# Designs tried in a protein design run: designed miniproteins, single chains, continued (4). Part 25

Each design is a single chain, and the fold is of that chain. pLDDT is the mean over its residues in the fold that is shown.

## One batch from the design tools (miniprotein)

Design m12843
Fold by ESMFold2-Fast:
Structure m12843 (fold): chain A 100 residues (1-100)
Amino acid sequence: MREEKIKKISDLAKKMEDTAIEMKKSGEWSEEKAEELLKAAEEIKKLAEELGKEKIAKKAEELIKVIEEAKKTKDWEAVLKAALDLSIDIGLWLIEEALK
């Protein structure tokens, strides 16, 4: 169970990274890409909470809040930054888990 949840977070982080790259290339607000990031962040938050990874869960919640606000402001750059911050924290955690 734990290894399956870690793999799901890894897969979701990769999907978020790919979506963020597409947003950076477009240079404009995309409701579709924002919804993809929102779904990924919600699932990451749930899995992180189940794994007791409060820091990752909190970062995922921060991304969710940024996306909800960006739906009003169309600030895609804020979404990109928050998604990158979460992706980096997940990457660092996955490296630490692999070294155990």
Scores: mean pLDDT 84

Design m12844
Fold by ESMFold2-Fast:
Structure m12844 (fold): chain A 93 residues (1-93)
Amino acid sequence: AKELVELHNEIVDIALKYIGEKRLTPEEEKKVEELMIKALEEDGDEEKEKEILKEFIENGLENIIKKLEKEGKLEKAKEVEEEKKKLLEKLEK
C-alpha cells in the first residue's frame, strides 16, 4: 500500500506536469483524474490498483507520445516513452 501510494503520487505529479505543459486535452485531463480517483477508491485491492495505474501509464502516456509524434516533436515523444518504461518497471516491481 505505501509503495503504491508513493507510485500513485509520482504518476499524478507527472500527469500534472503534462497538463501544465498543455500536452493533455481537457478530456484527457478528466480521464486521468477519474483513473487516479478510481485507483484510490480501490485501496485494499493491490492488484486492481496496479491495473488502474497500468492503464493510465499505457493509455495516457501513449496518447501523449502519439500527439507529440504527430506534431513532429520526436525528442519529446522519446522522453515520454522513457518515462512510461520507468513507471511500468516501478509498477511491476
Scores: mean pLDDT 67

Design m12845
Fold by ESMFold2-Fast:
Structure m12845 (fold): chain A 96 residues (1-96)
Amino acid sequence: LREIFDEIAELLSRAERLIEQGDFEGARRVVAEIKNLLNEALSLTTDPTLQRTLQQAIDLLNQMLASTDRGEFRRLLIHVEASVTSLRMHLFLEEK
């Protein structure tokens, strides 16, 4: 599970770089990959709190993929980055 979130963090950095390069189609492909990884993480957990937070992150990614506005896409990416950081922190603190 932690390995999935580490990969998601790397992909978020890649998406940010693609946006800075003006490659929004490339960024959308990376966001779709992140969504697939979050769905995998959701299938691997039975913790209701983690499931809720994962679903919130997935909902934000769905909003990004549905957006046709580049500014909104970039704004939503920031919210997704914050949600993933929160997930990684919670998972790290619960791994003893």
Scores: mean pLDDT 78

Design m12846
Fold by ESMFold2-Fast:
Structure m12846 (fold): chain A 100 residues (1-100)
Amino acid sequence: EELEKVLKEAEEVLNKKIAELAARFHANPDDPAVQAEMRAFLERVKEAIAREMGVSVAYVDDVIAGKRDLSEEEELRALAGALETMGEKELAEKLRKLIE
């Protein structure tokens, strides 16, 4: 119930942030500075997810490559780490409280 409400809010915020980043990339896809900023941001997101889950960045890379599946708890931790990296600290804390 409460989990579904918080997840819906988190998905809406993530979709908005992803759309903003995609718009910047689509405006100048061949710009090395934009490519470097996007890569640095994605690396920070992966590091935050790895830290939140208590795993290595290599573990997160394996998940992205489809070599590993996430449990529901691990998915919620990954979402919290990504949201905090995007500046959504209150929403990240709400997700953490639902995990324990």
Scores: mean pLDDT 76

Design m12847
Fold by ESMFold2-Fast:
Order: structure tokens, then C-alpha cells, then sequence
Structure m12847 (fold): chain A 80 residues (1-80)
């Protein structure tokens, strides 16, 4: 489904050696929220981690989040 494809995409992005530790921390948090429907993320607390993501990675993360039906998270990532 879209959620499983999104998680797979985010896990693949974690292998990118250009990612900072902060970027990896954010991607792991997003994976956790997608894996657990009861989990939530504080977007303002996440903002400094999200801002460390390269533009191309941010675009791919947003596309994956939309595929998972998480337009709220995708819009947040694209607002940076």
C-alpha cells in the first residue's frame, strides 16, 4: 500500500551518506509515525531537523508522505 511504499522510500533515503545526523533523526521519526497510527510528531520541534535535509531529499520525503496519505506532514516538509 502507499504507507508501506513510503516507509520503504524513507528507509532507502536513510542510506544516503550526504544526510546529517539531524536529517537521519527526522527520517527515523517520520518512519515511526507512519508505522504507528497512534504516534504523533511535534512539527515545531521537528523544524530544525527538517531544515537540514537537502532540497532533493525534502522533495522525495514529501512525495513519500503524500503517498502514505500524510498531506499534513508533506506540506510541512515543503514549507521549509
Amino acid sequence: DGREKAIATLRELLKDPSLSADGRFLLRGLIGVLEDPEASIDLEAARPYAETLPEEVRRRVAEALRLAGRDDLADFILSL
Scores: mean pLDDT 83

Design m12848
Fold by ESMFold2-Fast:
Structure m12848 (fold): chain A 75 residues (1-75)
Amino acid sequence: DLEERMLELARRAMDGDEEAKEELIRLLKELGLSEGSARSIVDSMIDLQKAKQEGIPVETSPLFPVRAVLEVRRR
């Protein structure tokens, strides 16, 4: 399942796996996103996860940007 694989890559990227980050960006580009948009989405996810780990109140899930892209593609 592409969705499950992308969410697994997102979790690994949040843990600092640079190869998982680049693979997730590649898959987002295959879904039709530009390089800049794909990288921005993944970087936003990592920044949200880092803020959460530092105890900053985060109102949204770190996975939300990736889930939003998947939702648009299911339509």
Scores: mean pLDDT 73

Design m12849
Fold by ESMFold2-Fast:
Structure m12849 (fold): chain A 81 residues (1-81)
Amino acid sequence: AKSDTIDSLILNLEKLLKATKNENLRKQLLNHIEKLKELKKVSSELTDEELLKTVDDIVKELVDTIEKEGDLELAKKLSEL
């Protein structure tokens, strides 16, 4: 379900937030969690294809951010979603 996909991703990002010691990465994770929560509020108005595309775009942005912070292994794991 649309809601389940977003909720699962939010939970995974919240786990990463609790595990990370990088302050800049924590700020970026919080920002992306908020974007996903906003997306969830309008998810009922989107097609499954539109929702998945938007989620993919958010994940891609987060992967690029983590890569720039130098955590290439974490960036690779997220890109393999």
Scores: mean pLDDT 74

Design m12850
Fold by ESMFold2-Fast:
Structure m12850 (fold): chain A 61 residues (1-61)
Amino acid sequence: SLEAEIKRAIADMYLALAKLSPDPEVRKELVQKAIEIADEMEKLGDTEGAERVRKEAESLL
C-alpha cells in the first residue's frame, strides 16, 4: 500500500540520520523512532520491510 511505502521511506530517513549522528543518545532516539514505524509497517502487511528496518536498527546500537 502507499501508506506502507511512505512509512518505509520515513523509517529509512530516521536510520540515515542515526548513521550521521555523533551523539549516542540522539542515535538511540532516531533508531527507536524507526523501530516504531517498522511496527506500523508490519501491521500494514509489510513484514519484510519491517524486519529489514529492525535488523538495520540493531546494527546501529
Scores: mean pLDDT 86

Design m12851
Fold by ESMFold2-Fast:
Formats: sequence, C-alpha cells, structure tokens
Structure m12851 (fold): chain A 71 residues (1-71)
Amino acid sequence: AVGDKVVIEREVEAGETVGISTGLDTLLSDIVVTLETEEGKEVLLESSEPQHSVSVTAPASGKVTITATVV
C-alpha cells in the first residue's frame, strides 16, 4: 500500500548488480542503497524521486541493503 516500506538485503560479490522493480502503476520513493563491507558501511545511492526501478553494481563484496517507500 502507499507509504509501505520495502527492505531487501543481499550478499554480493564485487561486480554483482542488485536492484528492485515494481509494476507500471507503482512507484518507489526515498530509495537508499547501502553496502556494508569489511571497510565499513557506505551509501551507494540515495534518491527521493519516484522511480519504477533502481539498480546498483557493488564495488566490493559485502551486504547490500535497499530501502524504499511505496508511493
């Protein structure tokens, strides 16, 4: 429903692409993608603009977390 939060976590290797996508009539907003590695946690992408999909390529192995709000 509108205002619902989506959280996706994935273990990744360097060079792997992770992302989320929705249906044509559903948008995601307040998207934050973080990567947690042995060197710490970094933000790979942050967007408040409504989008149907987002994807990022991991610069290093670790855990990617994607958080978004349904609009």
Scores: mean pLDDT 77

Design m12852
Fold by ESMFold2-Fast:
Structure m12852 (fold): chain A 70 residues (1-70)
Amino acid sequence: MSAIEYLEKALEAVEKGDEEGAIEYLAQAIAASTNPEARELALKAAHAVSKGDLEKAKEYARQAIEIERK
């Protein structure tokens, strides 16, 4: 799967309150990405999930998707 596909799955997991699934998909997105900026945003999303800040997690994941599209 592409980094974008993993980021989309992470967003779905966050919306469901699946913290473990969200972190797993974000880790997969980081591993699949060759873009340092997108990887940093995915890492920030994972940190936000671990703090229970789901809105911030979704925002960082969306930003990572936009960077991956370029």
Scores: mean pLDDT 84

Design m12853
Fold by ESMFold2-Fast:
Structure m12853 (fold): chain A 95 residues (1-95)
Amino acid sequence: SHMREDLERLLKALDLVNEGIRYMKEGKYEEAAKKFEEALKLDPGNPFSRLGLIKAYLNLGEYEKALEIAEDLLKRMPHNKLVQKLYEEAKEKLK
């Protein structure tokens, strides 16, 4: 069943997001970024994977990578205040 395969993939993506959040809380930003990248590959529509990547890259000093993802997410969610804040933060770091 295609629907069952989609559900299994989405559940795995959620588990990876939760692992990324756990690594973020531990200050393990490289490990967090890898988990959010894996989640994004499985579920590219989930904004939490991109939000996690932006925050991980900002903590790693990877400001150009953070800005690129934040710009893409802002196009998808132009009225989300958290996304706007992360975009401006990444942009300011590159001035």
Scores: mean pLDDT 88

Design m12854
Fold by ESMFold2-Fast:
Structure m12854 (fold): chain A 97 residues (1-97)
Amino acid sequence: MLEKTREGLERARELIRRGDLRGAAEELIKAIKSVEKLPVELQREFADLIQEILDRSTDREVAELALEAAKELLKHSSDYLLGIGEVLRAIGALLDL
């Protein structure tokens, strides 16, 4: 279960490196939804990647996918409060647009 989630996280990192922000956001959504509850360390890693996609995206549709990933992250977090700080930072980056 966590193995597939980590594989999805690494696929998303590689897609971001290649500039495929849409593919990265879609992989993050799939990886988050693959597990019932994310451990805190993975929550932070997912939040960081969502923030990176939002910061680099100039495409509204990609930004909307990143926000959907943030929404899924909150649903699948083992501790909502720890995840919220990183997600709020990602949303803050979008609002600066």
Scores: mean pLDDT 74

Design m12855
Fold by ESMFold2-Fast:
Structure m12855 (fold): chain A 64 residues (1-64)
Amino acid sequence: TLPTRLSAEQEKKMLEVIKIINKVIKENDLTPEQIAEINRVAARGFREGDLKKAEEEMREIAKK
C-alpha cells in the first residue's frame, strides 16, 4: 500500500517504471545526483498522480 492513495492502475504503472529505472541504474552506473533526481521525480509523480510526466522525466535523467 502506497501512502499517496494512488489507484491500483497508477500503482501498477509506477511500480513497472521504477523496476525499469532500477535496471537502467544498475546497468549504466548512474551518478548519485542522477539517482537522487530520479527518486525526487518518482515521489512527485506519486503525490501528483501525473505518472506519464514522471516517467518521461525519469527517462531523461537516466540519459544525462
Scores: mean pLDDT 69

Design m12856
Fold by ESMFold2-Fast:
Structure m12856 (fold): chain A 80 residues (1-80)
Amino acid sequence: MEKEIKEELEKLAEAARAEDNEAAREYFKRVKELGKKYPELTYKLAKELAEEQTKAGDASGAVAMHEVAKVAKEILEQKK
């Protein structure tokens, strides 16, 4: 599962960098569904990838990962 979530997050980041709005929307939808099932893992991975992409100078990817982390965090806060 962790590998699957990371793969979808990386595809979303690539679509964001390419400004491929259709692909980005589709991957974001998939990541949101994964976030509903595995919110803690999705939040952790998105946050880690956002930090990694920021350090690498990938602003578009970092923004996309931050949005995923926000959605996953909202799901986690609803459960607590």
Scores: mean pLDDT 79

Design m12857
Fold by ESMFold2-Fast:
Structure m12857 (fold): chain A 63 residues (1-63)
Amino acid sequence: SEKEKLRQQSEQEISKKGKEFSKVMEESKKYAEETGDWKEAQERINKAREELGKKVKEQKERI
């Protein structure tokens, strides 16, 4: 059905954004470990988390 197709597309988009978030977390943790700048690392993670949340909300509103 059309709803099933939209759901699958939404899941794929959320999955992609989730992978981007995971990468940002790993890179930010490495940055903090190398520089000691945990504030900058946390700000990067917070921004990526907000972007993921926005993507999830946008995709859920489509189905």
Scores: mean pLDDT 82

Design m12858
Fold by ESMFold2-Fast:
Structure m12858 (fold): chain A 62 residues (1-62)
Amino acid sequence: SAADEAAKAAAEYYAKAGEEFDGVKATGKGTATSDTTVEVTIEVLGKTYTGLLSAANVLSSL
């Protein structure tokens, strides 16, 4: 589904973001939660932040 594809793309994109940003590393994962949405988790400085994104927006942005 588009959500599965977006979740995979988000996970790959945020995994690459493991480079330092002003001395902190950011990594992330994507998980499809429905056919139209993905849950993205981003880890920064040992803290985890979670948000829901449109699958179409994730695919068009990555």
Scores: mean pLDDT 61

Design m12859
Fold by ESMFold2-Fast:
Structure m12859 (fold): chain A 80 residues (1-80)
Amino acid sequence: MTITVVGENGNKIEIDLSLSPEELAKKLEELLKKEGYNVKLSPEDAALAREGLRRALEEGKTEITLDELDRITVEVHLRR
């Protein structure tokens, strides 16, 4: 189960939702670094991002922007 995340500068990464949180964090960190962000993601941050990606995929999206992922991840974090 794979979804593509696209950065503002056109950098892309394919994320398999079966990846561990640690592996997902490393892939997202690579994309963020290519986009000019110097950010480290915890496994907890990666788990929130995975839930956001899963929601996007359930809505029929096969590709989302990094900005869309950030918005969804914040929404998931605030959900009870």
Scores: mean pLDDT 75

Design m12860
Fold by ESMFold2-Fast:
Structure m12860 (fold): chain A 83 residues (1-83)
Amino acid sequence: MERVDKVIEEYKPKVLELAKKLGKEEAMREGTVAMLKELGVSEELIERLIEATRNAADEALDPRRLEIAREFLRQVGLPLPED
């Protein structure tokens, strides 16, 4: 079947386009949630990913962001980071 990475790349521009058109953080969040649900990612993991993303510079979230990213990639069948 088609690689999930192609689906993500196709949805990524649409999420960014929605955020740009509406100029809202919530628009980006809604687009991201819709994309991840289409990929079959759990709603709990999606919420945690969004929470981690909101404070990208927060050092306290660095380990959690890595864990969330790994779990997300594992659920959608994408290659995990080497470290």
Scores: mean pLDDT 56

Design m12861
Fold by ESMFold2-Fast:
Structure m12861 (fold): chain A 68 residues (1-68)
Amino acid sequence: MSMEEQILAEVRRTFEDMIKNKASVEEVEKMTEQLKAMVRALVADPEVAERLVARIEELAKETIEKLK
């Protein structure tokens, strides 16, 4: 499994746990910003970092919709 796939799997699991624990939309938004900051700090390749950030934002939107 690629590093990109591993990061996205962890992000997805984090958001699924937040849904299970009835997190607020504000908590999901805060976690999303933390995850984006982590990716930007850890991923040296800007193209890979940008793809991961975009995918994290997509997963966050899906998570927020499930909480409504």
Scores: mean pLDDT 82

Design m12862
Fold by ESMFold2-Fast:
Structure m12862 (fold): chain A 79 residues (1-79)
Amino acid sequence: MELLRKLLEEIQKEAGKKPNEEEQARIEEKIAELAATTTITETEDLEYSLENARKAAENNEGELALSTETLIEMYRSAG
């Protein structure tokens, strides 16, 4: 749970594409809700996204950070 939030924040910060305070709080809430539901839903997509975000953090790929954020929003909307 915390790992996903920290990885996304780290990647977004590195990319220099950080939303305002309200948007950041919204993203963190979405991540927390998704992390809480991973135990009872299809975790494969979320785990895959998390690992990709981790790899992006290691390589400083900001583009992936935005893609991951969008993926999380789409995943939440679909659920």
Scores: mean pLDDT 51

Design m12863
Fold by ESMFold2-Fast:
Structure m12863 (fold): chain A 62 residues (1-62)
Amino acid sequence: MLEKEIDEAMGLILSSVSKLTLTKNKLSEETKKLYEQSIEAGRKGDIDTAMKLMKEAEKLEA
C-alpha cells in the first residue's frame, strides 16, 4: 500500500472519468469498456495497465 501510487491512480481515475463525461457521446461500446477498465486498473494501483488501456481507447476513437 503505497500512498503515492494511490494518489497517481486517483489522478488517472479522475482523468478517465472526465474523458467519459466531457467527450462527445460518439464513443463506441468498446471504447467505453476500455475507459472503464482503465479506471478499474487505476483504482487497483496498476498505473501501467491503466495508461495502456487509455491509449487503446484513444486509438479506437481515431
Scores: mean pLDDT 69

Design m12864
Fold by ESMFold2-Fast:
Structure m12864 (fold): chain A 87 residues (1-87)
Amino acid sequence: MEEAKELVKKNFSKEEIEELKKLLADENASEDELTKAVEKIAKKLKAESIEDLIEKLLGVPIEKIVNAKDNKEKARLLIKSFLDNFV
């Protein structure tokens, strides 16, 4: 948890965080845009996988993520959890 917050401070600019907030607030955001944002988060936090990021770093129940209706909903949940827990 604390380690992940330090990685966020080192690897994300204020501008990048604001872009993620705007993307999450945009109901018209494409699946591709949301998926790329999740991949960027995982890469910058040095997660071995998105699954590892969810289970160990985000503190979000994996069941909630895997039960999301589509990839767009999954990506939105991951971005929201990242912003809520690590920003």
Scores: mean pLDDT 68

Design m12865
Fold by ESMFold2-Fast:
Structure m12865 (fold): chain A 68 residues (1-68)
Amino acid sequence: SISVTATALDDNTLLITATITDSDIEAIKTAIMNLLAALEDNGFKITNVSATKISDNTFVVTITATKL
């Protein structure tokens, strides 16, 4: 499963927090890559990405993206 929250830090900057839970680590990696690609496809530049493992099957990914 995936849960995504987007918070506007300013007029051009988004903070995205995604909680990703899957038994397959490759599915988690694919979900992260798809999120990054979707942001870039929508005119955002990725400025920071942080991924934190919080359990065996759950990662919290924090992405900062700036509108181009």
Scores: mean pLDDT 84

Design m12866
Fold by ESMFold2-Fast:
Structure m12866 (fold): chain A 87 residues (1-87)
Amino acid sequence: HAREALEHLKKALEALEAGDLEKAAEHVVLALEHLRELAAELPSLSPEELEEQLKIVAEAEEVYKKILEIAKEKGLEEFLEALKKAA
């Protein structure tokens, strides 16, 4: 789940940089769905598995921050509202 979320956020960043806002938003929504699935599994993970997943989540958070910064710099308010509704 964490790795799938990271992959979708990377694709969202690529789409955003290419100007494809619809595709970027779609990939962010998919990433958030994978993170929700991970949250549901947290009580079943071993400490080692949890540590590995949290490291990937931290990397995903950095990519998401880059997406938000680019959207703010470009004044993409509609896109930012779509992300808030998805969260």
Scores: mean pLDDT 78

Design m12867
Fold by ESMFold2-Fast:
Structure m12867 (fold): chain A 73 residues (1-73)
Amino acid sequence: MAKEKLERIVEAAAEASKSPAGELLVALAQHEAGRIAEENGLDSEEVKRLIEEVAAGRLSPEEAIRRLEEMLE
């Protein structure tokens, strides 16, 4: 469940970078991802940083999802 929500947020962050509203959408994605991370005992700041890296194009959505899976185990 948490994995599926975080995967959707990663994809949304990647798409947000292509939008004029990108900064706001990325901020909302980071906020939601941080909340989900806290609910699942993950480091919310690390998850937010990962979302930021995807939005900046420094990390692929696929690699970000892999790292989130490792954190959730």
Scores: mean pLDDT 78

Design m12868
Fold by ESMFold2-Fast:
Structure m12868 (fold): chain A 111 residues (1-111)
Amino acid sequence: MEEARELIEEARRLIEEARRALERGDIVTALDLLGRAAQLLGRALRLAKESGDKEVMEEVLKEARRLKELAVEVLRSLPEDAPLELILRAIGLVLEAIGLILDAERALKEL
């Protein structure tokens, strides 16, 4: 499934850009990039489930785990006086990444 692989490659690029944004202290940019990556991984997983593409499901799982780790780093990097809205965005992203991990694990188990 070429489309699903392209989505994973784009998500991987966004995750790396988000890591660099975090290294610069640009938390808002990191959140935006990781949110976009999560959406792309969700689309790739849907396509993989429709086609039974185990390799794509495994790649989504791998990138979703990276996304979760980086989202946790974003949450940890928030200043104590961070706006509640920004804290909730970071928490939401961690939960979305966990959801992707669980969905990918279920899809692989059903093969």
Scores: mean pLDDT 87

Design m12869
Fold by ESMFold2-Fast:
Structure m12869 (fold): chain A 96 residues (1-96)
Amino acid sequence: MAELEEAAREYLARATTLYLKKHNITLEDAELDEIAASSDPATRAYLAALRAALAAGTGEEELRAAKERLIAAMKKAGVDQSVIDRVEELTRKVLE
């Protein structure tokens, strides 16, 4: 489902942005542009979501909201509970 793909992309972008912020790692627009130039459409879509998340800012609340959207989409798509539990674990690790 397109909804699941979009929710997963947003979640990964938010998780990546918050992880970088917490570890004081800066990723420049020029670096993202260089990667995008040599990437497939799925990678370019992820990089666009990552740029949007970086520009908007991401805190714990934004990551939790993206997680809830992803889990709802996963449940609707019939994804195994073990995979959903892994998303919860990954979110806890990012929020550490």
Scores: mean pLDDT 78

Design m12870
Fold by ESMFold2-Fast:
Structure m12870 (fold): chain A 91 residues (1-91)
Amino acid sequence: SMEEKIKEIEEVLEKAKKGDPEAGKKLTEMIVELDEEGYTELANELGVEVMAHLRGWSEEEVELLREALKKKDGKTVQALLSGKSIEEIKK
């Protein structure tokens, strides 16, 4: 079920955040599978959480990415993922 899959994702995400490389690989595969199955919003939310953890992003950077994904603003998403600062993106 979808509820069982969400629980598995949460467990894998917590292991990945603790530095388990196998959990990180599985989490990436699960994000891709969710997007392919049409759960694009959930896949995007997981991607934001993973990127925030891996890059040490502030709450402002996380919020900007969430809003850009919601608005389908690919330029802002690409700029954030390329390591541009919030100041550079807002220019």
Scores: mean pLDDT 75

Design m12871
Fold by ESMFold2-Fast:
Structure m12871 (fold): chain A 58 residues (1-58)
Amino acid sequence: GDSPEERAGARGGMAGAVAGAAAGDAKTFSQLAYEGALRGGLGPEGAERAAAGAEKAA
């Protein structure tokens, strides 16, 4: 999204997904993206979208 909150959440989600990949466990991609998005300031709905995006990208 274009809002600062959505961008912060998207960055958090991406960082979580990268951490999952670096750990060598692609199964945690969507979960870490979800947690990263929540930490970045997204609500649960936004975090779900970030997790879905990470899962689709994997």
Scores: mean pLDDT 65

Design m12872
Fold by ESMFold2-Fast:
Structure m12872 (fold): chain A 72 residues (1-72)
Amino acid sequence: MEELQKLSEEGRKAREAGDAETLLKVGEEALKLGDPGSAANAYGVAADLARQKGDEKLADKAKANAEKAAKL
């Protein structure tokens, strides 16, 4: 429980900082903890942030990871 709470706070701070790469790591850690829903959310936010910065390659990668996690 505490690990998911810390991961949620890390994701929130990364979102506020516009750090898409940290959100990808948050998504990977959520999958390791058995929470594909949190992973899909983190990847989705990473895709949005990457698009806002014009990083289409990172946005496409994050979107693909979000869709894959959502199917789990």
Scores: mean pLDDT 79

Design m12873
Fold by ESMFold2-Fast:
Structure m12873 (fold): chain A 72 residues (1-72)
Amino acid sequence: MSLRERLRELAAERGLTLTEEALELLSKRTVGWSDEELREIVEQLAALARMLGLTTVTAALAERVGLPEDKV
């Protein structure tokens, strides 16, 4: 719950709205991420949304953002 709200807050700071589907997707993929990592992914989403002239981030748009690979 707090992770979803945090992602929503980070997006809102950048003038974006996350759909519930986008929040669900991102929350599942970012479990255990640091605040800095969450900020980075939201910044990537914000840049992509602005490039496309969008103010709402859908699950489809969230899928276009690359997620960091696990490194041992």
Scores: mean pLDDT 74

Design m12874
Fold by ESMFold2-Fast:
Structure m12874 (fold): chain A 71 residues (1-71)
Amino acid sequence: SKMEELRKKVAEIQKRLAEAYARYEAGEISEEELLALVAEAALELAKLYEEAGLLEKAEGYRALAAELAAA
């Protein structure tokens, strides 16, 4: 189903973010690099939620990505 596919894709993005945070804590990536990865993930989540018809969630993640890109 559309919601089942959404849940799987969201879980994959969350796993990537957990790995990015772990690499940051280990000193392997910079804060700037971590923030860029978080912004990228937020845009991916926005697109997934928009496809699922969850427009308010999509707008929230798009706004988060824009704020992170401006920092």
Scores: mean pLDDT 84

Design m12875
Fold by ESMFold2-Fast:
Structure m12875 (fold): chain A 91 residues (1-91)
Amino acid sequence: GAEDAIKGAEKALEAANLAEKTGNLEASMEGGVAAVAAAVGIVLAKKGYAEAGGKAAIAAGKSAVRAGEIAGNKEAIELGKEGIEYGKKGL
């Protein structure tokens, strides 16, 4: 539901922030994409659009995983995967 979509987006945002902390410009760009998608997911879920919020959380989580892979940050990868799983529960 909406709570799962919000949780997924929050996990993806945390993952994006961790990837950015490495100082890698490529990771920061992918993390930026993840952060925008996560913000959209939170807004949609809070407005009651749980399915749309969940889809945005899944997209954010996928970008956060890519950012973590570029950064070499295992914690960011794991948090991005958690974002995807919660986004799926939001559907």
Scores: mean pLDDT 84

Design m12876
Fold by ESMFold2-Fast:
Structure m12876 (fold): chain A 85 residues (1-85)
Amino acid sequence: SMSDKKKTLEENMNVTLQLLKRIMEADSETLSTEDVEKRMYKFGDQLIKNTENMAKLLGLSEEETKKLIEQLRKDFEAMQKELLG
């Protein structure tokens, strides 16, 4: 179902966000806070673009895709706040 496809994308994105968080925590030991933040924004933009493209390929509606991307942006902002303190 469309709900199952959306759920699968959400689960995949959550796993990717958690991996990114761990990588950024490690990078913070060698990179400046500004450089970590810049990398995080670039990864976030790429993740959003990839998710949008995959949703279109899987045949999700524009409304479903929009809601998925909005949730992803919120999750990414929460991760940013946690990492940057």
Scores: mean pLDDT 79

Design m12877
Fold by ESMFold2-Fast:
Structure m12877 (fold): chain A 65 residues (1-65)
Amino acid sequence: SEKEKLAIELAKLIAEAKARELAAKKGLPYTIEVKVEGTKVIATATVGDEKIEVVVENKVLEKLK
């Protein structure tokens, strides 16, 4: 789905922006992990021992299929 691809890219963009800011303040590298759970896209950014979670909820009404 194009909407799912956009949700994934949005979650990544937000997580990366937050991770980059925190990483710059701490002088540490960051990593980003993304998973899709049904209607939710969850991007987790890790900077050292801190984790930032970004959740993008995309309600797909499957009643029309």
Scores: mean pLDDT 76

Design m12878
Fold by ESMFold2-Fast:
Structure m12878 (fold): chain A 85 residues (1-85)
Amino acid sequence: GMERVREGERQLRQIVEATKRALEEVARRGKERGDPEGAKEQIEQIKKLSERRLRDIARRHDVPPETVERYLQEIDEAREKAIER
């Protein structure tokens, strides 16, 4: 029912927020260590893991495709910002 979808959306939002924070931290550490290439590789790995987890939770909670696409776009935008830093 709707409660299951709402729980799924809550979990997706939590994943997006955690992903944004992780991407920002990795970008910062890469800059501090003078390893932007290593940071970029970690950023790509975090994105892939987060997207996979997001899709799995969305499937289990029957979250609408439009909502899933919106959160995937937010992760992609966060990845772009992290790489530019």
Scores: mean pLDDT 85

